Designed miniproteins, single chains, continued (3). Designs and how they scored, part 61

Each design is a single chain, and the fold is of that chain. pLDDT is the mean over its residues in the fold that is shown.

## One batch from the design tools (miniprotein)

Design m10093
Fold by ESMFold2-Fast:
Structure m10093 (fold): chain A 98 residues (1-98)
Amino acid sequence: MEEEIREALREAGIEEETIEKIIELVKRMEELLKKLPSLDPEEQLKAIEEIAELQIEMIELAAEGNRDPELSEELRALAEHARANKEKLLEKWREKLA
């Protein structure tokens, strides 16, 4: 799995240093996902928020480390939209849990 992710990111033209940073974020996300079912609802919301932030950070790193300018612009736009949508989704979930 880790090796497959590295190979996919290399094929996408992402620099090795950026690939290692993305792999670290993937591992953190996997740890949170593993713990998620055992958490209280308030802790689950915080974990979901952190997972969303990690995913956005991965996209931002891919945009910065990518050698294709067109793909980098698309990834930056995706990250910006994801950040805006994250706030809206979290507000909706806070309302549901309150």
Scores: mean pLDDT 77

Design m10094
Fold by ESMFold2-Fast:
Structure m10094 (fold): chain A 77 residues (1-77)
Amino acid sequence: TEAVQQTNRYANDIRRRAGQTSPRDQRSVNRTVRGMVDMTRQMISNGFSQDQITQIVSTSYRSMVSWVDSMIQQDRS
């Protein structure tokens, strides 16, 4: 539950950032974000610890933020 809430907060932040990208890029980001949320649910179902989930999801979040920021910069160029 807590891990899902945190992942949803990350998902919402990434989607908000993606609002500055093209509609094509927004669709790509939304697809990837959905995958991250689904992965979190699967990890919970498979008995992963909160620490493992937090580490994996936080790493994914940081990578996705960097990816979206790169798209924003490219779209502005």
Scores: mean pLDDT 83

Design m10095
Fold by ESMFold2-Fast:
Structure m10095 (fold): chain A 94 residues (1-94)
Amino acid sequence: KLRELTREAILAGASAGVGAIAMAVASLSDAEHRDASLAELDRANDVSNRIQRLAEEIRRTKDVRKAEELAREARRLAEEAMEEVRRLMREVEE
């Protein structure tokens, strides 16, 4: 139902956004590639904001089909953000 879709989108957005930002800052804050770390943080923040807007639209709509489409988009953005963070983490871990 709509309530479950809204919760799922919010959790996906929160996890992806906060996780990406935390990993980028923690892993690269003291690295030689400080500029790369800041660029990654900006990208993570932008994606987090987009996912949050989608979650808000899901919360406002009573159209289940539209809510499902928005939830799929939010999940896709969250997965893309997390994959980018994993690539960055692998580079730091070496």
Scores: mean pLDDT 61

Design m10096
Fold by ESMFold2-Fast:
Parts: sequence; structure tokens; C-alpha cells
Structure m10096 (fold): chain A 100 residues (1-100)
Amino acid sequence: SKMEEIKELLEEAIEKLEEILELAEEEGNEVVARQVREAIELLEKAKESEDIKEMLRLVIFAESTLTSLLLSLEPDSELAKKVREATEILTKIEKLLLEM
């Protein structure tokens, strides 16, 4: 079902963000680490939600956080590449939620 696909994509996005968090913490980048933790919390709340509108709002807030983060990163950095990969997953989730 679309909801099962959405929840699988949310889990994938969270796993990607956890990898980004580990990398940011290893590099001592506290600003990136804080914003990534915030995005993870938003997506975990989305995963536990049964309200499509709440899930969409939380996913949009997470994507907004990551987009703002990208402005502070060097475009060709590994962190920037991984953040873009995470935002691509979030965009796919948003499209699926809008079709429900």
C-alpha cells in the first residue's frame, strides 16, 4: 500500500540522516549535527503519526531544515551529497502523501 511505502521511505530517510549525523559528529560540526537531529525527530514523529496532514507537515519541516543546512555546506562536500540524497527521499514521500 502507499502508506507502507511511505513508512519504508521514512525509515530509509531516518537511516540516511543517522549516517549524516555520525559524519557531522566525527567532523565536529555541531551546527550540522543539531539540525540533523532535529530533522530525525520530525521524521520519527511522522513515522508514528496516523494523520496524513500531520505527516506531510512534519516531512515538509524536515526538508526545510535540510535545505537551510545545504546553504551552510560546501556544495561538493560528502555531507552536502548525503543531505541531497536524504532530501530526494523526502520529496518522494511528499509526492506519495499528496496523492492520498
Scores: mean pLDDT 88

Design m10097
Fold by ESMFold2-Fast:
Structure m10097 (fold): chain A 83 residues (1-83)
Amino acid sequence: MDEVIAELDKEIAAATSGAELDAYFNARLALAQMSQAPSKEQAEEIGREAIKTLEEDAAAGKVSQETASRAKELFERGTKAVI
């Protein structure tokens, strides 16, 4: 988990647009919310909504496919440590 959070923080620091910043920041926030969820089912729901939002934002052109793919990769690596 700590390695994933460090990589997310690195991407946040390197973000060149507000949309990139938001993608990585929201991934980090979702991981924190999942770790505090009162049940596995609620943690999985938070994870599904985070991925859905990221994929919808990429499809709408709000973030690049490259940024969405990277944020999703880091998020999925983090979820394996939470769920």
Scores: mean pLDDT 80

Design m10098
Fold by ESMFold2-Fast:
Structure m10098 (fold): chain A 107 residues (1-107)
Amino acid sequence: DIVERVKELLEGLKKEKEEEFREKADEILEELGEWLREKGADPALVEAALAGDLAANRALVARVAEELGLELTPEMLEAGRIAAETFDPRYYPIGVFLAAAALAARA
């Protein structure tokens, strides 16, 4: 199960390298926000997502998925929920796209 593996990975990273993981995830989120601004996304949406608004982070994920032509599956959305609950709502996109990458690696 992809969701269980993402959960185990996030819990393992939290236990072993929580600070390093948070710093790297924050860098990825900043880069993602810049990329979306360059693609013409609403700056207010990006700011709200980076400030930890869960609804904004869900909208951010939907915008990224449309831009990439990626279909969001229930497993990807559940992984986002787990990441948001494990850390904070800013990590919702990290959970979704980590699950998307894991699913692609199985094909």
Scores: mean pLDDT 75

Design m10099
Fold by ESMFold2-Fast:
Structure m10099 (fold): chain A 73 residues (1-73)
Amino acid sequence: MEELRERAYEMATELLRQRIAAGEKIDAKTIQEVTDEVIAALEREYGPLSPLERLVVRFAVAEAAQDVLQEHA
């Protein structure tokens, strides 16, 4: 769980920074797209995620989005 959370945060932070570099606004749609990309990438690495693991990933992506938005404020 801790490794999954850390990996999700790392992936989300990188994806969000890439989207900002491409000139995209970080809105609810962008956060949802990044969440879906991170879940898909983690499922390729670890296999199917449980509902609890998916919830952990969603929280990690939300934290990454908050941190990235604060860097650009």
Scores: mean pLDDT 82

Design m10100
Fold by ESMFold2-Fast:
Structure m10100 (fold): chain A 97 residues (1-97)
Amino acid sequence: MEEKAKKAAYAVGLAIAAARTFERLGHKDLSEEARKVAAEAAMIVSKIDRYKAGELLKQAADYGEKLADSLLNQPDAIGRAKKLLEEAKKIVEELKK
């Protein structure tokens, strides 16, 4: 149970990193998709551990923001952000089962 909540929170962080990277580079549709994935992952965190969800989601958001800043300073930031989004989607789909 605790490991699933942490995995879902990690997916939130990856999706936030992707969303911010896409937003900063003008890819609104991809940013919106990534934000929806982040919201789905956040709901999973809340469903698994309602009482720790706030702290886990705050840590995930901070991680995602730092990761986005790192990606924006690298070549192929878009391609890297797409990989993070696909990893987040995979985690969300695995946790829905």
Scores: mean pLDDT 86

Design m10101
Fold by ESMFold2-Fast:
Formats: sequence, structure tokens, C-alpha cells
Structure m10101 (fold): chain A 72 residues (1-72)
Amino acid sequence: SLRELAEDPNVTGGELIGALAEARGLPEESVKRFIKSIVGEDVSNWSAGELVEKLGEALGVSPQALLDMLLS
């Protein structure tokens, strides 16, 4: 599941974005561009946990709330 991927320390931000894009039926590059517009940098080489934490900070929500939003 996407939640398991987001909580896995061996999963990269790029891998999480790929899985999210597939689950939503969106192009991976579009999702990457959108996330970069929010956090201000390329997150492909971050850990999935780092991506969730930083995206949560940028949006003003907790990492847990962000996961709930992404996985619903």
C-alpha cells in the first residue's frame, strides 16, 4: 500500500511519487513537478519519510494528516 511505502526507510521520494502517480492515474512527471512547486526542490533522491515530512511542513499539516490525505 502507499502507506507502507511512505513508512519504509528503503523507499525513495521518487519511488513514492511513482506509486502515488500510478494509484491516481496521473503522469509521474506531473506529480513530481507539482511537489517541487510546493517544497521548492527536486525530491526524487529523498527518503519517502523525508518527502512526507517536508511536504507536510510546507502545507502546514502533520505528516500523519498528510498521509491520510494522500491515501484516501
Scores: mean pLDDT 76

Design m10102
Fold by ESMFold2-Fast:
Structure m10102 (fold): chain A 87 residues (1-87)
Amino acid sequence: TNLANKALSEADRIIDRLDRKIEEAKKAGDDALARQLEEVRDELLAAKKKLENAIKSNSSKKELDDLVTDLRALIGRADQLISQADA
């Protein structure tokens, strides 16, 4: 399995989880939490799009590896924030 494609699939899953948590926070009236979750989701969407564009272009292996690393770091941060929201 291509590492970049795996990272994109993992990003899609965490974005879906973030969207559900954002909706829950908004329904609960927790605007501060909703904003925090939205900020992380927007960072993930931007990193995901950057990696998708790099895959479609003539980007180097080093550039792709760096973008995968950045995306995985954001996935980890999002997972931590979701876990804290569930506590």
Scores: mean pLDDT 84

Design m10103
Fold by ESMFold2-Fast:
Structure m10103 (fold): chain A 61 residues (1-61)
Amino acid sequence: SDIERQAEEGRKRMEEKDPEVADRAYEETKRMLKLAAYISRQGAMELTDLVLKRVKEEYQA
């Protein structure tokens, strides 16, 4: 799906910057995006970015 592709693209970007966080970021982003898909598809791209930021803060700190 578009959402899964967005999550994978986000993971690859994170992998280049923070490889240790990338796998966890993808996993968390995919979980959150699946839930968000039932709420709003229009916001999926912005939500992906917000979730990746949150995961980076949570799992790198």
Scores: mean pLDDT 69

Design m10104
Fold by ESMFold2-Fast:
Structure m10104 (fold): chain A 83 residues (1-83)
Amino acid sequence: SRASFEEGLERLRRSAEAIPDERAREAALRFVELLRELLEREVPDEKLAEAEARIKKRAAELPEDTPLVKLLEIAAEELEKLL
């Protein structure tokens, strides 16, 4: 349900706030806010699934030692295309 997704986003936000590195924390918080905006705009599940597939494909093409911040940037770019 939408309420379950909202609860999940709040848990993610709290987890992001606990990240010690300032840059990583900011990137994670931005990502959570994008997810919340997508939920508020009621983006269709099919479009979210398409974006997830593109994110996974782009991530798979990156080296294993790629920083988390870069993965979050890729995810944000693909999700922003839905807004």
Scores: mean pLDDT 78

Design m10105
Fold by ESMFold2-Fast:
Parts: C-alpha cells; sequence; structure tokens
Structure m10105 (fold): chain A 64 residues (1-64)
C-alpha cells in the first residue's frame, strides 16, 4: 500500500542518518586512538544497521 511505502521510506531515511552518524563516531574514535573494543562494538552496530537498511530497501522494492 502507498501508506506502507511512505512509512518504510521514512524509516529508511532515519536509519541512513543513524548509520552516517555511527560512521562519523567510528572515524573520530579511530583518529583519537580510542579503545579498540569500543570501536569494534560500534563497527558491529554499524554492520547491523547496514543489514537493516538493505532489508528495508528490498521490502520497499517489493511493494512497488
Amino acid sequence: SEKEIIEKETLLLLYKAVADSTRFLIERMKKNNGDPKLIAQQEKTLKQLEEYIKELEKEIKKLK
């Protein structure tokens, strides 16, 4: 439905914004010689976000 497409596209934009912010945080931590364990945790979170984004893009494509 049109409503479902709009809702999923809005959620996709939000997830992409969070992923961008997470990438920025990771790069900042690496530049400042941050804790490798904390960097690895953020990288794992980013990977999960990227997987959610890909799945959501597939769902949107099926609805069109």
Scores: mean pLDDT 86

Design m10106
Fold by ESMFold2-Fast:
Structure m10106 (fold): chain A 87 residues (1-87)
Amino acid sequence: SIEEVRKKARELREEVLALHRAGVAPEEILARARERLKATFPELADLIDEEFAKLAAQLPSLSAEAAVLGVLTMIHEVEQRAIERLR
């Protein structure tokens, strides 16, 4: 359901923010978010891989805050695509 998709995306965003507050490196946060999203939305694996590859290429030039914002943006894009598939 759309509500279940929103719930899963929200829980993952909160997990990402908690990892950032705990001082986990952006590279590790990105890797965990990518793995978790692909496990949760396997039908969107190609989109997840494409978007996270773009973010990974930018990581060395980003602050930790900007990197986390990038991960949150990717989660939002995956959420919107999953919802679109249910319409």
Scores: mean pLDDT 85

Design m10107
Fold by ESMFold2-Fast:
Order: structure tokens, then sequence, then C-alpha cells
Structure m10107 (fold): chain A 97 residues (1-97)
């Protein structure tokens, strides 16, 4: 329910939708998508390692929630936020597939 609502909100955002579709087509791994988010958000090596550990442990809900929280707390322009949202949805798609 909540994930469906978030996906619907993402689809209203032109840049987020385009980024999501492109990343899904390119078949990037969840690890590669996390690395892309880490660069955009300026995450430390320690923060990236914590995200990778959540992925390895199958703690997908916690991983997604942490990524969403990190994205919200960043002072980013609208276009960059939409790109992050597209990447987040690509990660969700890969995990749930």
Amino acid sequence: MEEELEKFEMLKMEVAKEVFEKLVEEGLSVEELIDMLAEILGLSEEEVEALRQLLEEGRYRELINKLYELSKNSKLDKETREKILGILYAIKYRILS
C-alpha cells in the first residue's frame, strides 16, 4: 500500500520516472545503485558499508527506509531529489524481483 503510493508519486515526477526506467533497462545491480546514491548524497565509506551490510543480511525494508531518510535530510535541488527518487525505485525493483 505505502510502496504503491510512493511509486505513484515517483511516476508524477518526469526526471524520477526517466531515471528509474533507464536504470532498470541498464540492469544495474543493487550494489551499483547504492554506489550511485552514495556519490550523489556524499556518503562516507562507513555509511556505504552499513547500507551494503543491510543488503547482505536481507534487511530490505531497513535498507530502503535508511536510503529514504538519507535522501530527505540532504539540502538538494528538485532535479537531484527526483534523480535520487528514481534510483531508490530502481533499488526497490531489483530487490523485489
Scores: mean pLDDT 74

Design m10108
Fold by ESMFold2-Fast:
Structure m10108 (fold): chain A 91 residues (1-91)
Amino acid sequence: MMDQVISSFQSMYNDISPDMSPRIQQIMQTTIQNMQNSRTPQQMYDVFNQGSQQISDQMSQDDVPDDVVTRTRRQIMSIRGQIIQWMDQDQ
């Protein structure tokens, strides 16, 4: 399950990175590394939420187009759902 969540985030990075600033790309790469270093579903959820918040804040500063913002938010919500489902199944 952890590998699937990380794979989904990497897929999102590959899809949206060409439309994103170097700063957002750096935040996403750092988030992937932090997720790979996570040892529990809760740690991965915390890392993912921190990264997602930083991406959202930076997108606002960069005036990213609304269609890209909407697509990114949809993918973030999907990945968050995967983590929550994993947490629910692990206990």
Scores: mean pLDDT 81

Design m10109
Fold by ESMFold2-Fast:
Structure m10109 (fold): chain A 98 residues (1-98)
Amino acid sequence: MVRLPGGELPVKRVDDVEAALAEFKERYPDVKITGVAAAGSREEALRLAETMPGVVAVFKFGKTYVLVFGNRTIDPEALRRALELLDAGVEEVFVPEA
């Protein structure tokens, strides 16, 4: 686990996306989820996050990045760092809001 300064929102590896979503809803009951999108690469995930505001969590399932959208937003610079840390073998990163 790595917590970036001010980090509250999760960017993590998962083996079950549905279980991860259920845990997220339980841990962050104040966050209203508005949508979910899947990206096949880190570059695509970052492009989606730049195009659509409101990324509140990212779950890496195998080679797929699942972006969860809601009424808050992760800082884009912190998201880039968190995805690099996941690729370096970190299982869970907490990232600050923009």
Scores: mean pLDDT 84

Design m10110
Fold by ESMFold2-Fast:
Structure m10110 (fold): chain A 61 residues (1-61)
Amino acid sequence: TQTVERVENMPLSEYLEYEKERLNLSDEELAALRAAYIAMGESEGIALTDDTLLNVSLVTE
């Protein structure tokens, strides 16, 4: 019944699947989100792959 936030290191692919379930994203929206993360990484000089570990805030109930 309470929302719990935690910070974890997880692969980009795992984080995207987590966001897909949390936000109820379509496959098209998931693909757009993945492309946005890759583009943001490139702007910061980081080549993001599905195996790249991200320090992310996870929300669970």
Scores: mean pLDDT 73

Design m10111
Fold by ESMFold2-Fast:
Structure m10111 (fold): chain A 82 residues (1-82)
Amino acid sequence: TAIDSILDASYHVSVAISQLEKLGNTNLANEIKNTLSEAANKGNINDVADALIEAAKVLSSIPGVDETIVKNAIENAKKAKS
């Protein structure tokens, strides 16, 4: 279901954010978390999916973040929009 895909994408983004925090970039991690919370507060699944895709793209640009986790997040967020 769309909700299952959002939950899967959210889990993988959370793991990637945790890796970012361990790398010492807490400011960017907090910025991403705030953007995701803002999207969730809109109550629209497409807005949440779009925010997760953009968060995953930002996370994929950071050395030390697991690219497989990011790819899984993007794929599941895209499924939620279908």
Scores: mean pLDDT 82

Design m10112
Fold by ESMFold2-Fast:
Structure m10112 (fold): chain A 68 residues (1-68)
Amino acid sequence: SPKQKAIQEFLEKAEKLMKENKFSGKEMLESLLALYQYLQTLSLAEAEKLSNLSDEEILELLKNPPPV
């Protein structure tokens, strides 16, 4: 689905950024889990807008994921 594709592409970019910014395995797991839960609450239109986020905005979201 278009939403699944948008979420997948975002998570792949997020994982790359976490590795480049030396996140520990624990930090990566916690950030990805919280972020995945948040992404599930988004509409298709909101998920598609994730592609417009800068690397800095993605890193901020990874460090401070919205609570679900």
Scores: mean pLDDT 80

Design m10113
Fold by ESMFold2-Fast:
Structure m10113 (fold): chain A 80 residues (1-80)
Amino acid sequence: MTEEELELAMRALRALDRIHEELGENASPNVTREDVARVEKLAGPEAAAALARMLGDRESVSIGEVVGRLLLMLSEVYPV
């Protein structure tokens, strides 16, 4: 895992946070393929690809799982 991959993942999560702020009470607790498309429009295709990799073959993942993957990436790039 590279620092560049981590930066793209962080960019995707910042875009996702902004999308969820706009949706308010209608925000899903899960990240979906539609969220990947929204991130692409807001943060570009590279950030959207990073988010799509977190989904893998799944239609959706929880926000907690996405945050957990980011924390794992942080621990791999910056091992304490």
Scores: mean pLDDT 74

Design m10114
Fold by ESMFold2-Fast:
Structure m10114 (fold): chain A 79 residues (1-79)
Amino acid sequence: SLETLLRSVAGYAVSLFEEGKSEDEIRERLLQMGVPKEVADAMVEEIRKIREQDPNASVDEIVERVTKVALEKLKELEE
């Protein structure tokens, strides 16, 4: 499903943040995977926001929240 695909992409983006990759590099990799710019921007912004507000948030919690934001943003682009 689209949600399963976006969850996998979100997990990849979170892993890159944990590795210390820059926001710009993470966006570029998401774009190369075919993620729309607006969705990639929203995913990176959500990871940054969660980490700033809750440094102890689990990877699973971050992935779920980022997946939700990505789905909402993708639906906005379909309107």
Scores: mean pLDDT 83

Design m10115
Fold by ESMFold2-Fast:
Parts: sequence; C-alpha cells; structure tokens
Structure m10115 (fold): chain A 99 residues (1-99)
Amino acid sequence: SELIRAARDASIARLRAELDPAAYAAAVAQLDRLTAGLLEALGEKFNPAVAARLLRLLTDQQIRAQRIQRTGPPSPAELARLEEEARRAEEELRRLEAE
C-alpha cells in the first residue's frame, strides 16, 4: 500500500533525525518487521490508514523513549506514561488483529 510505504518512509526519516545511531538501527529493524507484516497482510482485514497509524504510534514511542534516555534516567512518572502508551498501542494492535 502507498499509505503504508509512505508512513514507513516518514517514520524512517523521523527516527534518523531524532535517534542516536545505536538506537536507530534497532528501531528501524522493528519498524521494518512491522511494515513487512502489514504489507503481507494487505487485503486481509487491514485498513491501510489504520496500518499507517500503527507505524506512527510505534515511531512516536521509539522517539519519546530515546528522548527520555538522553535527559537521564527516566522518572517513575515518565516510565508510567510510557507504559500506558505502550499498553494503548498493544490494545489497538489487538483490535486490528481481531477485525
């Protein structure tokens, strides 16, 4: 899908701009794995716009986690916020898989 590929390319550009090189390689590998799975599942209940949203959510979480690492050890409050965002992303993925 054009939407999924465009979302992946936009995410790669954001990760390259925001992440340190060591974190960038791992983040890109995770994003590529999700992108490949979404492209293979295209036509089987996946809305490309929703798939693009999942890629954006993953990218937002990856950037935010690295930003926290760069400012020092994450506070308990900030870790709780990250865990809540990860939980919401997992819930959205489960809903898409159930459709």
Scores: mean pLDDT 74

Design m10116
Fold by ESMFold2-Fast:
Structure m10116 (fold): chain A 101 residues (1-101)
Amino acid sequence: MEEKTKKAIEGARQMIELARRKAEELRKKGPEYEPAAEALEEAAREAQEKLDKGEKLLKEGDYEKALKLAQEGINTAVGGLILGVGEVTQAELKKRKEEEE
């Protein structure tokens, strides 16, 4: 149990870092990507709050609740990444159509 919970916590940290990194990349591309960047940062913050609670429970020996929170953190960060990709795709398609027509 403990090892599985630690791996889930590490996975959550990686997903949060990836979401924050993608938000920074989007901000550099231009103002049309700002809403996607903000959504990614918010998802990363929510995932971090879940991760912090999970780490606290892990230290208290509540491995089952810690694992659940780590998994919820991963899902929150991944959800933000999926939404961010959708926003980027929508912006790119709109820009391409305006340039072609």
Scores: mean pLDDT 79

Design m10117
Fold by ESMFold2-Fast:
Structure m10117 (fold): chain A 98 residues (1-98)
Amino acid sequence: SEKVLETIEEAKKRLEPVIKKVIEEARKRGDTGAVNDAEDSKALLDTAIELAKQGQVDLATYYALQGLNKLADAAARLGDLESVDFANELAAEVQERV
C-alpha cells in the first residue's frame, strides 16, 4: 500500500534529526550501547521502507515500530525523555495509520 510507504517515510524524515542528536549525545557520554541502538533505529527504518516498497506492509510496519522502539531505548539510556516521548508518539501514529 502506498499509504503505508508514505507513513513510514514521513516517520523516518521526522525522526532523522532526533536520531542524529541522540547519536551525538551518546558519543559525548561514551555510551556505545546508546549509539548502537540509535544506529539500529535508522537501519530498521531503512529496512521498513524497502519492505513497504515491496508491498510487505505487515513486515514494514513491524520493522518501523522496532526502529522507533530502538530510538526510545537509546534516548532513555541518556535520560532524554523528550526524545523518548517523540519516538513513542511517532510509534503510536504509525500503528494507528497502518
Scores: mean pLDDT 87

Design m10118
Fold by ESMFold2-Fast:
Structure m10118 (fold): chain A 72 residues (1-72)
Amino acid sequence: SMEENERFLREQKLEDAIRVAEGLRKADEMIKKGYKNAEKLRKFYEEQLAKYDPEIVEEARRIVDERKKLES
């Protein structure tokens, strides 16, 4: 159905945004460890994340932050 298709597409966009947000988080951690090349990676992921809807970005960042807390 159209409703199922819309939910599937939103879920895919969220999954993609989570992957990008994970990359951004990893780049931030590498910068903290002194890896100078990670600044270019951070900028790349920041620009990729900015292409998504703000609501999807907020949800993806929240999920990534929660996952990181569980690893602590």
Scores: mean pLDDT 83

Design m10119
Fold by ESMFold2-Fast:
Structure m10119 (fold): chain A 73 residues (1-73)
Amino acid sequence: DEGLELARKLVEEGLKLAEEGLKTGDVEKAEEGLKIIKEVKELLERTSLLPEEEKKFFEEKIKKAEEYVKKTK
């Protein structure tokens, strides 16, 4: 599934951005990374393209990005 492959890549990029924000003390960057992951998940949910197995993947990435944002603040 092309959409799911792209979504996974965007989630990894969002997580990297959130981690970079944590490393540099850039709250805005960390929050932008988290926002990307959440927006991708919402898009997949709206289009009924999010399988249950992928849902756990997104939940884990969101939790990790939220931790990065929390540690940056």
Scores: mean pLDDT 78

Design m10120
Fold by ESMFold2-Fast:
Structure m10120 (fold): chain A 100 residues (1-100)
Amino acid sequence: SELIEKLKKLVEEFKKKIENASAEEIESLVEEFLEEVLRLIKELSKNEKIIKTAEEAAEHLRDGLKKMLEAKFEVEEIKKLVIDELEKFLKTIEEIEKES
């Protein structure tokens, strides 16, 4: 799938960017990544379930990240949790696409 291949590349590039990011940079990097992901999904997929799943996952990640930053979590712990959520998201999209 072109969608899955491009999403995997975006996740790999994001992992490299976030590795050296400060706590102040994480929020902007996550938002940039989510905007690119949603744009790509809407461009390549007409599957409303995939689009809705992506929008809901993006909202949950934004809310979770905001709470972690407000709670002053260690920056490395925030990065680990963000990466884990993105990998779970990617697997969910792959599963929905295989069912289509």
Scores: mean pLDDT 83

Design m10121
Fold by ESMFold2-Fast:
Order: sequence, then C-alpha cells, then structure tokens
Structure m10121 (fold): chain A 68 residues (1-68)
Amino acid sequence: MSVEEQIEAVLEETRRRVEEALAAGDLEAAEKHLLDAIGRLMAIARKHNLSEEEINALLERVEALARE
C-alpha cells in the first residue's frame, strides 16, 4: 500500500467514525477519533520521513473533518 493510500484510508475511516459519533451525540468519541487520526498520520509521516509541507497538508485535511 502506498503512502497516499495509507493516508486516504485513515482520513476516510476517521470521517466515517466522526460522522457516526456526532450522529449519536457522542462528542467525546468524535474528539477521540480525530486525535487517533492525528496520531496515525504522524506515525505514517515519521515512518516515511514526510516533509513539513506534507505534514501540514495532512493536518489541514484532519481540520477539515472537524469543521464538518
């Protein structure tokens, strides 16, 4: 699996879990899913030695999930 595929899978899974938690009124679960996503993305970034620019782009994508 490519780095892009790993990133896309994390973001897609996180979007789904956040939407399910918010639909259930579980704000704590929604926050936990966002934090878990940041941790997973940072682990991918470290493993693949991503640039600061690439890391910032990932964080912007997570922020977009939180604004929905």
Scores: mean pLDDT 80

Design m10122
Fold by ESMFold2-Fast:
Structure m10122 (fold): chain A 59 residues (1-59)
Amino acid sequence: AMEDLIKKLKELYKEGKKRFAEWVERFAKQIMEETGLPEEEARKLAEENVKRILDVLKP
């Protein structure tokens, strides 16, 4: 059923979000400590860097 597919996608999205958010949070904290940037700006940079790392790790 289509509902089962939606549930599966929601779980995968949740898992991906959880791990991605954890990495971004860790990197953002480091950027904030070193640069003094606001949390929103530090998160933006962390997110971009984490995305870049994931792209490089792709086979």
Scores: mean pLDDT 72

Design m10123
Fold by ESMFold2-Fast:
Structure m10123 (fold): chain A 64 residues (1-64)
Amino acid sequence: SMAEAEAVRRLALEEGMSERAAEGLGQAVYDGNLVALRNGLREARELGHDRLAARLEEAIKRVE
């Protein structure tokens, strides 16, 4: 949904990701793009963005 995509975009910005990366993650949530979501999850985990990582895990489960 648009609301979920916007929530993920905002959370990514709050956790210190670039505007471009945050917009890309929001779009990936909206489109159900599993490849982009899995790549974003890996990056969030590597950077220690635990709240974003948890939210992306939920998004992936909803698409799968």
Scores: mean pLDDT 85

Design m10124
Fold by ESMFold2-Fast:
Structure m10124 (fold): chain A 74 residues (1-74)
Amino acid sequence: GETLSRKDINSVEEALEFVKELEFPVLVLMQSTDSSAPLLGAIARDEEEARRKLEELFKKLGEGPYHLAVSRYS
């Protein structure tokens, strides 16, 4: 089974670099560290989709930092 890899991040660029360490497609989960904000998720099939979906998640969560969890999606 796929294991979640975790990292705290502050930017889309930092999150994308972490996601790129895995083979696509990937599952991305994000949550604010400073609030009771919901855990939000997305599946990205390539780097371009990952960037777009990370930008959308950042807009929904507001100000960072964030907990990021990623796994390869099969």
Scores: mean pLDDT 78

Design m10125
Fold by ESMFold2-Fast:
Structure m10125 (fold): chain A 138 residues (1-138)
Amino acid sequence: SEAEKKAEEYIKKGREALVQGNRDEAAEWFEKAADLYPEGSWKRYYYKGLAALARGDYDTAIKWFEKAIEAAETPEEKAQAYSNLARAYLAKGDWDKAIEYLKKALEIDPNSPYVFKAILLAYIDGVDFTKITLELSR
């Protein structure tokens, strides 16, 4: 629909703002995108979660990503929501919860590049990077 095309345009602008470090601008674009999706839809909750994450409102992001997981209609949507729930926990410094949700995402989608990357980053402090790379590449 025209509304879906406009939502995709807003998502693109939000991602471009994040690349430039303009987190508040990114949050505004993600909120505008979310409002164009139906209430109760995975995409509405997911982009509200991304907006909260961009603002540094990690507790609100967690709530929205939990709703996105429950509203997910496909394994890919659910894995993507778990991956971003883990990102919110990483941002709060809760590495144990982050690892738990990254593992849940991998159980659903073992080929998620985002999950692989986030797990690598979580284990680099105090651990041999070569050992982690070897374990994940086998």
Scores: mean pLDDT 79

Design m10126
Fold by ESMFold2-Fast:
Structure m10126 (fold): chain A 94 residues (1-94)
Amino acid sequence: MLEELIEKAEEYIERKIKEALAAGEITEEEAELARKAFEVAKAILNKDLEKAAKLLSEVQGREVPLEELRERLEEYQKKTLEEIKKLVELAEKE
């Protein structure tokens, strides 16, 4: 199920963020940005365009119109799902 893939990818990302923070490789600000980027991915996969547009605007530092996301939704969903699957594959190899 899609929810299971998202959950596994989120657990993997959160573990990597905690490891990097503990090692001093990233800042708390960078960790928050990574978590926000993952929330964008979840919103896109759940077709929550309003939330995706808001979060993506914050991540990119520019206003992302809801119409832009709507027109490219299928492309964004396909790309996001491919990335989630790659993260799950990496988690399964460990």
Scores: mean pLDDT 80

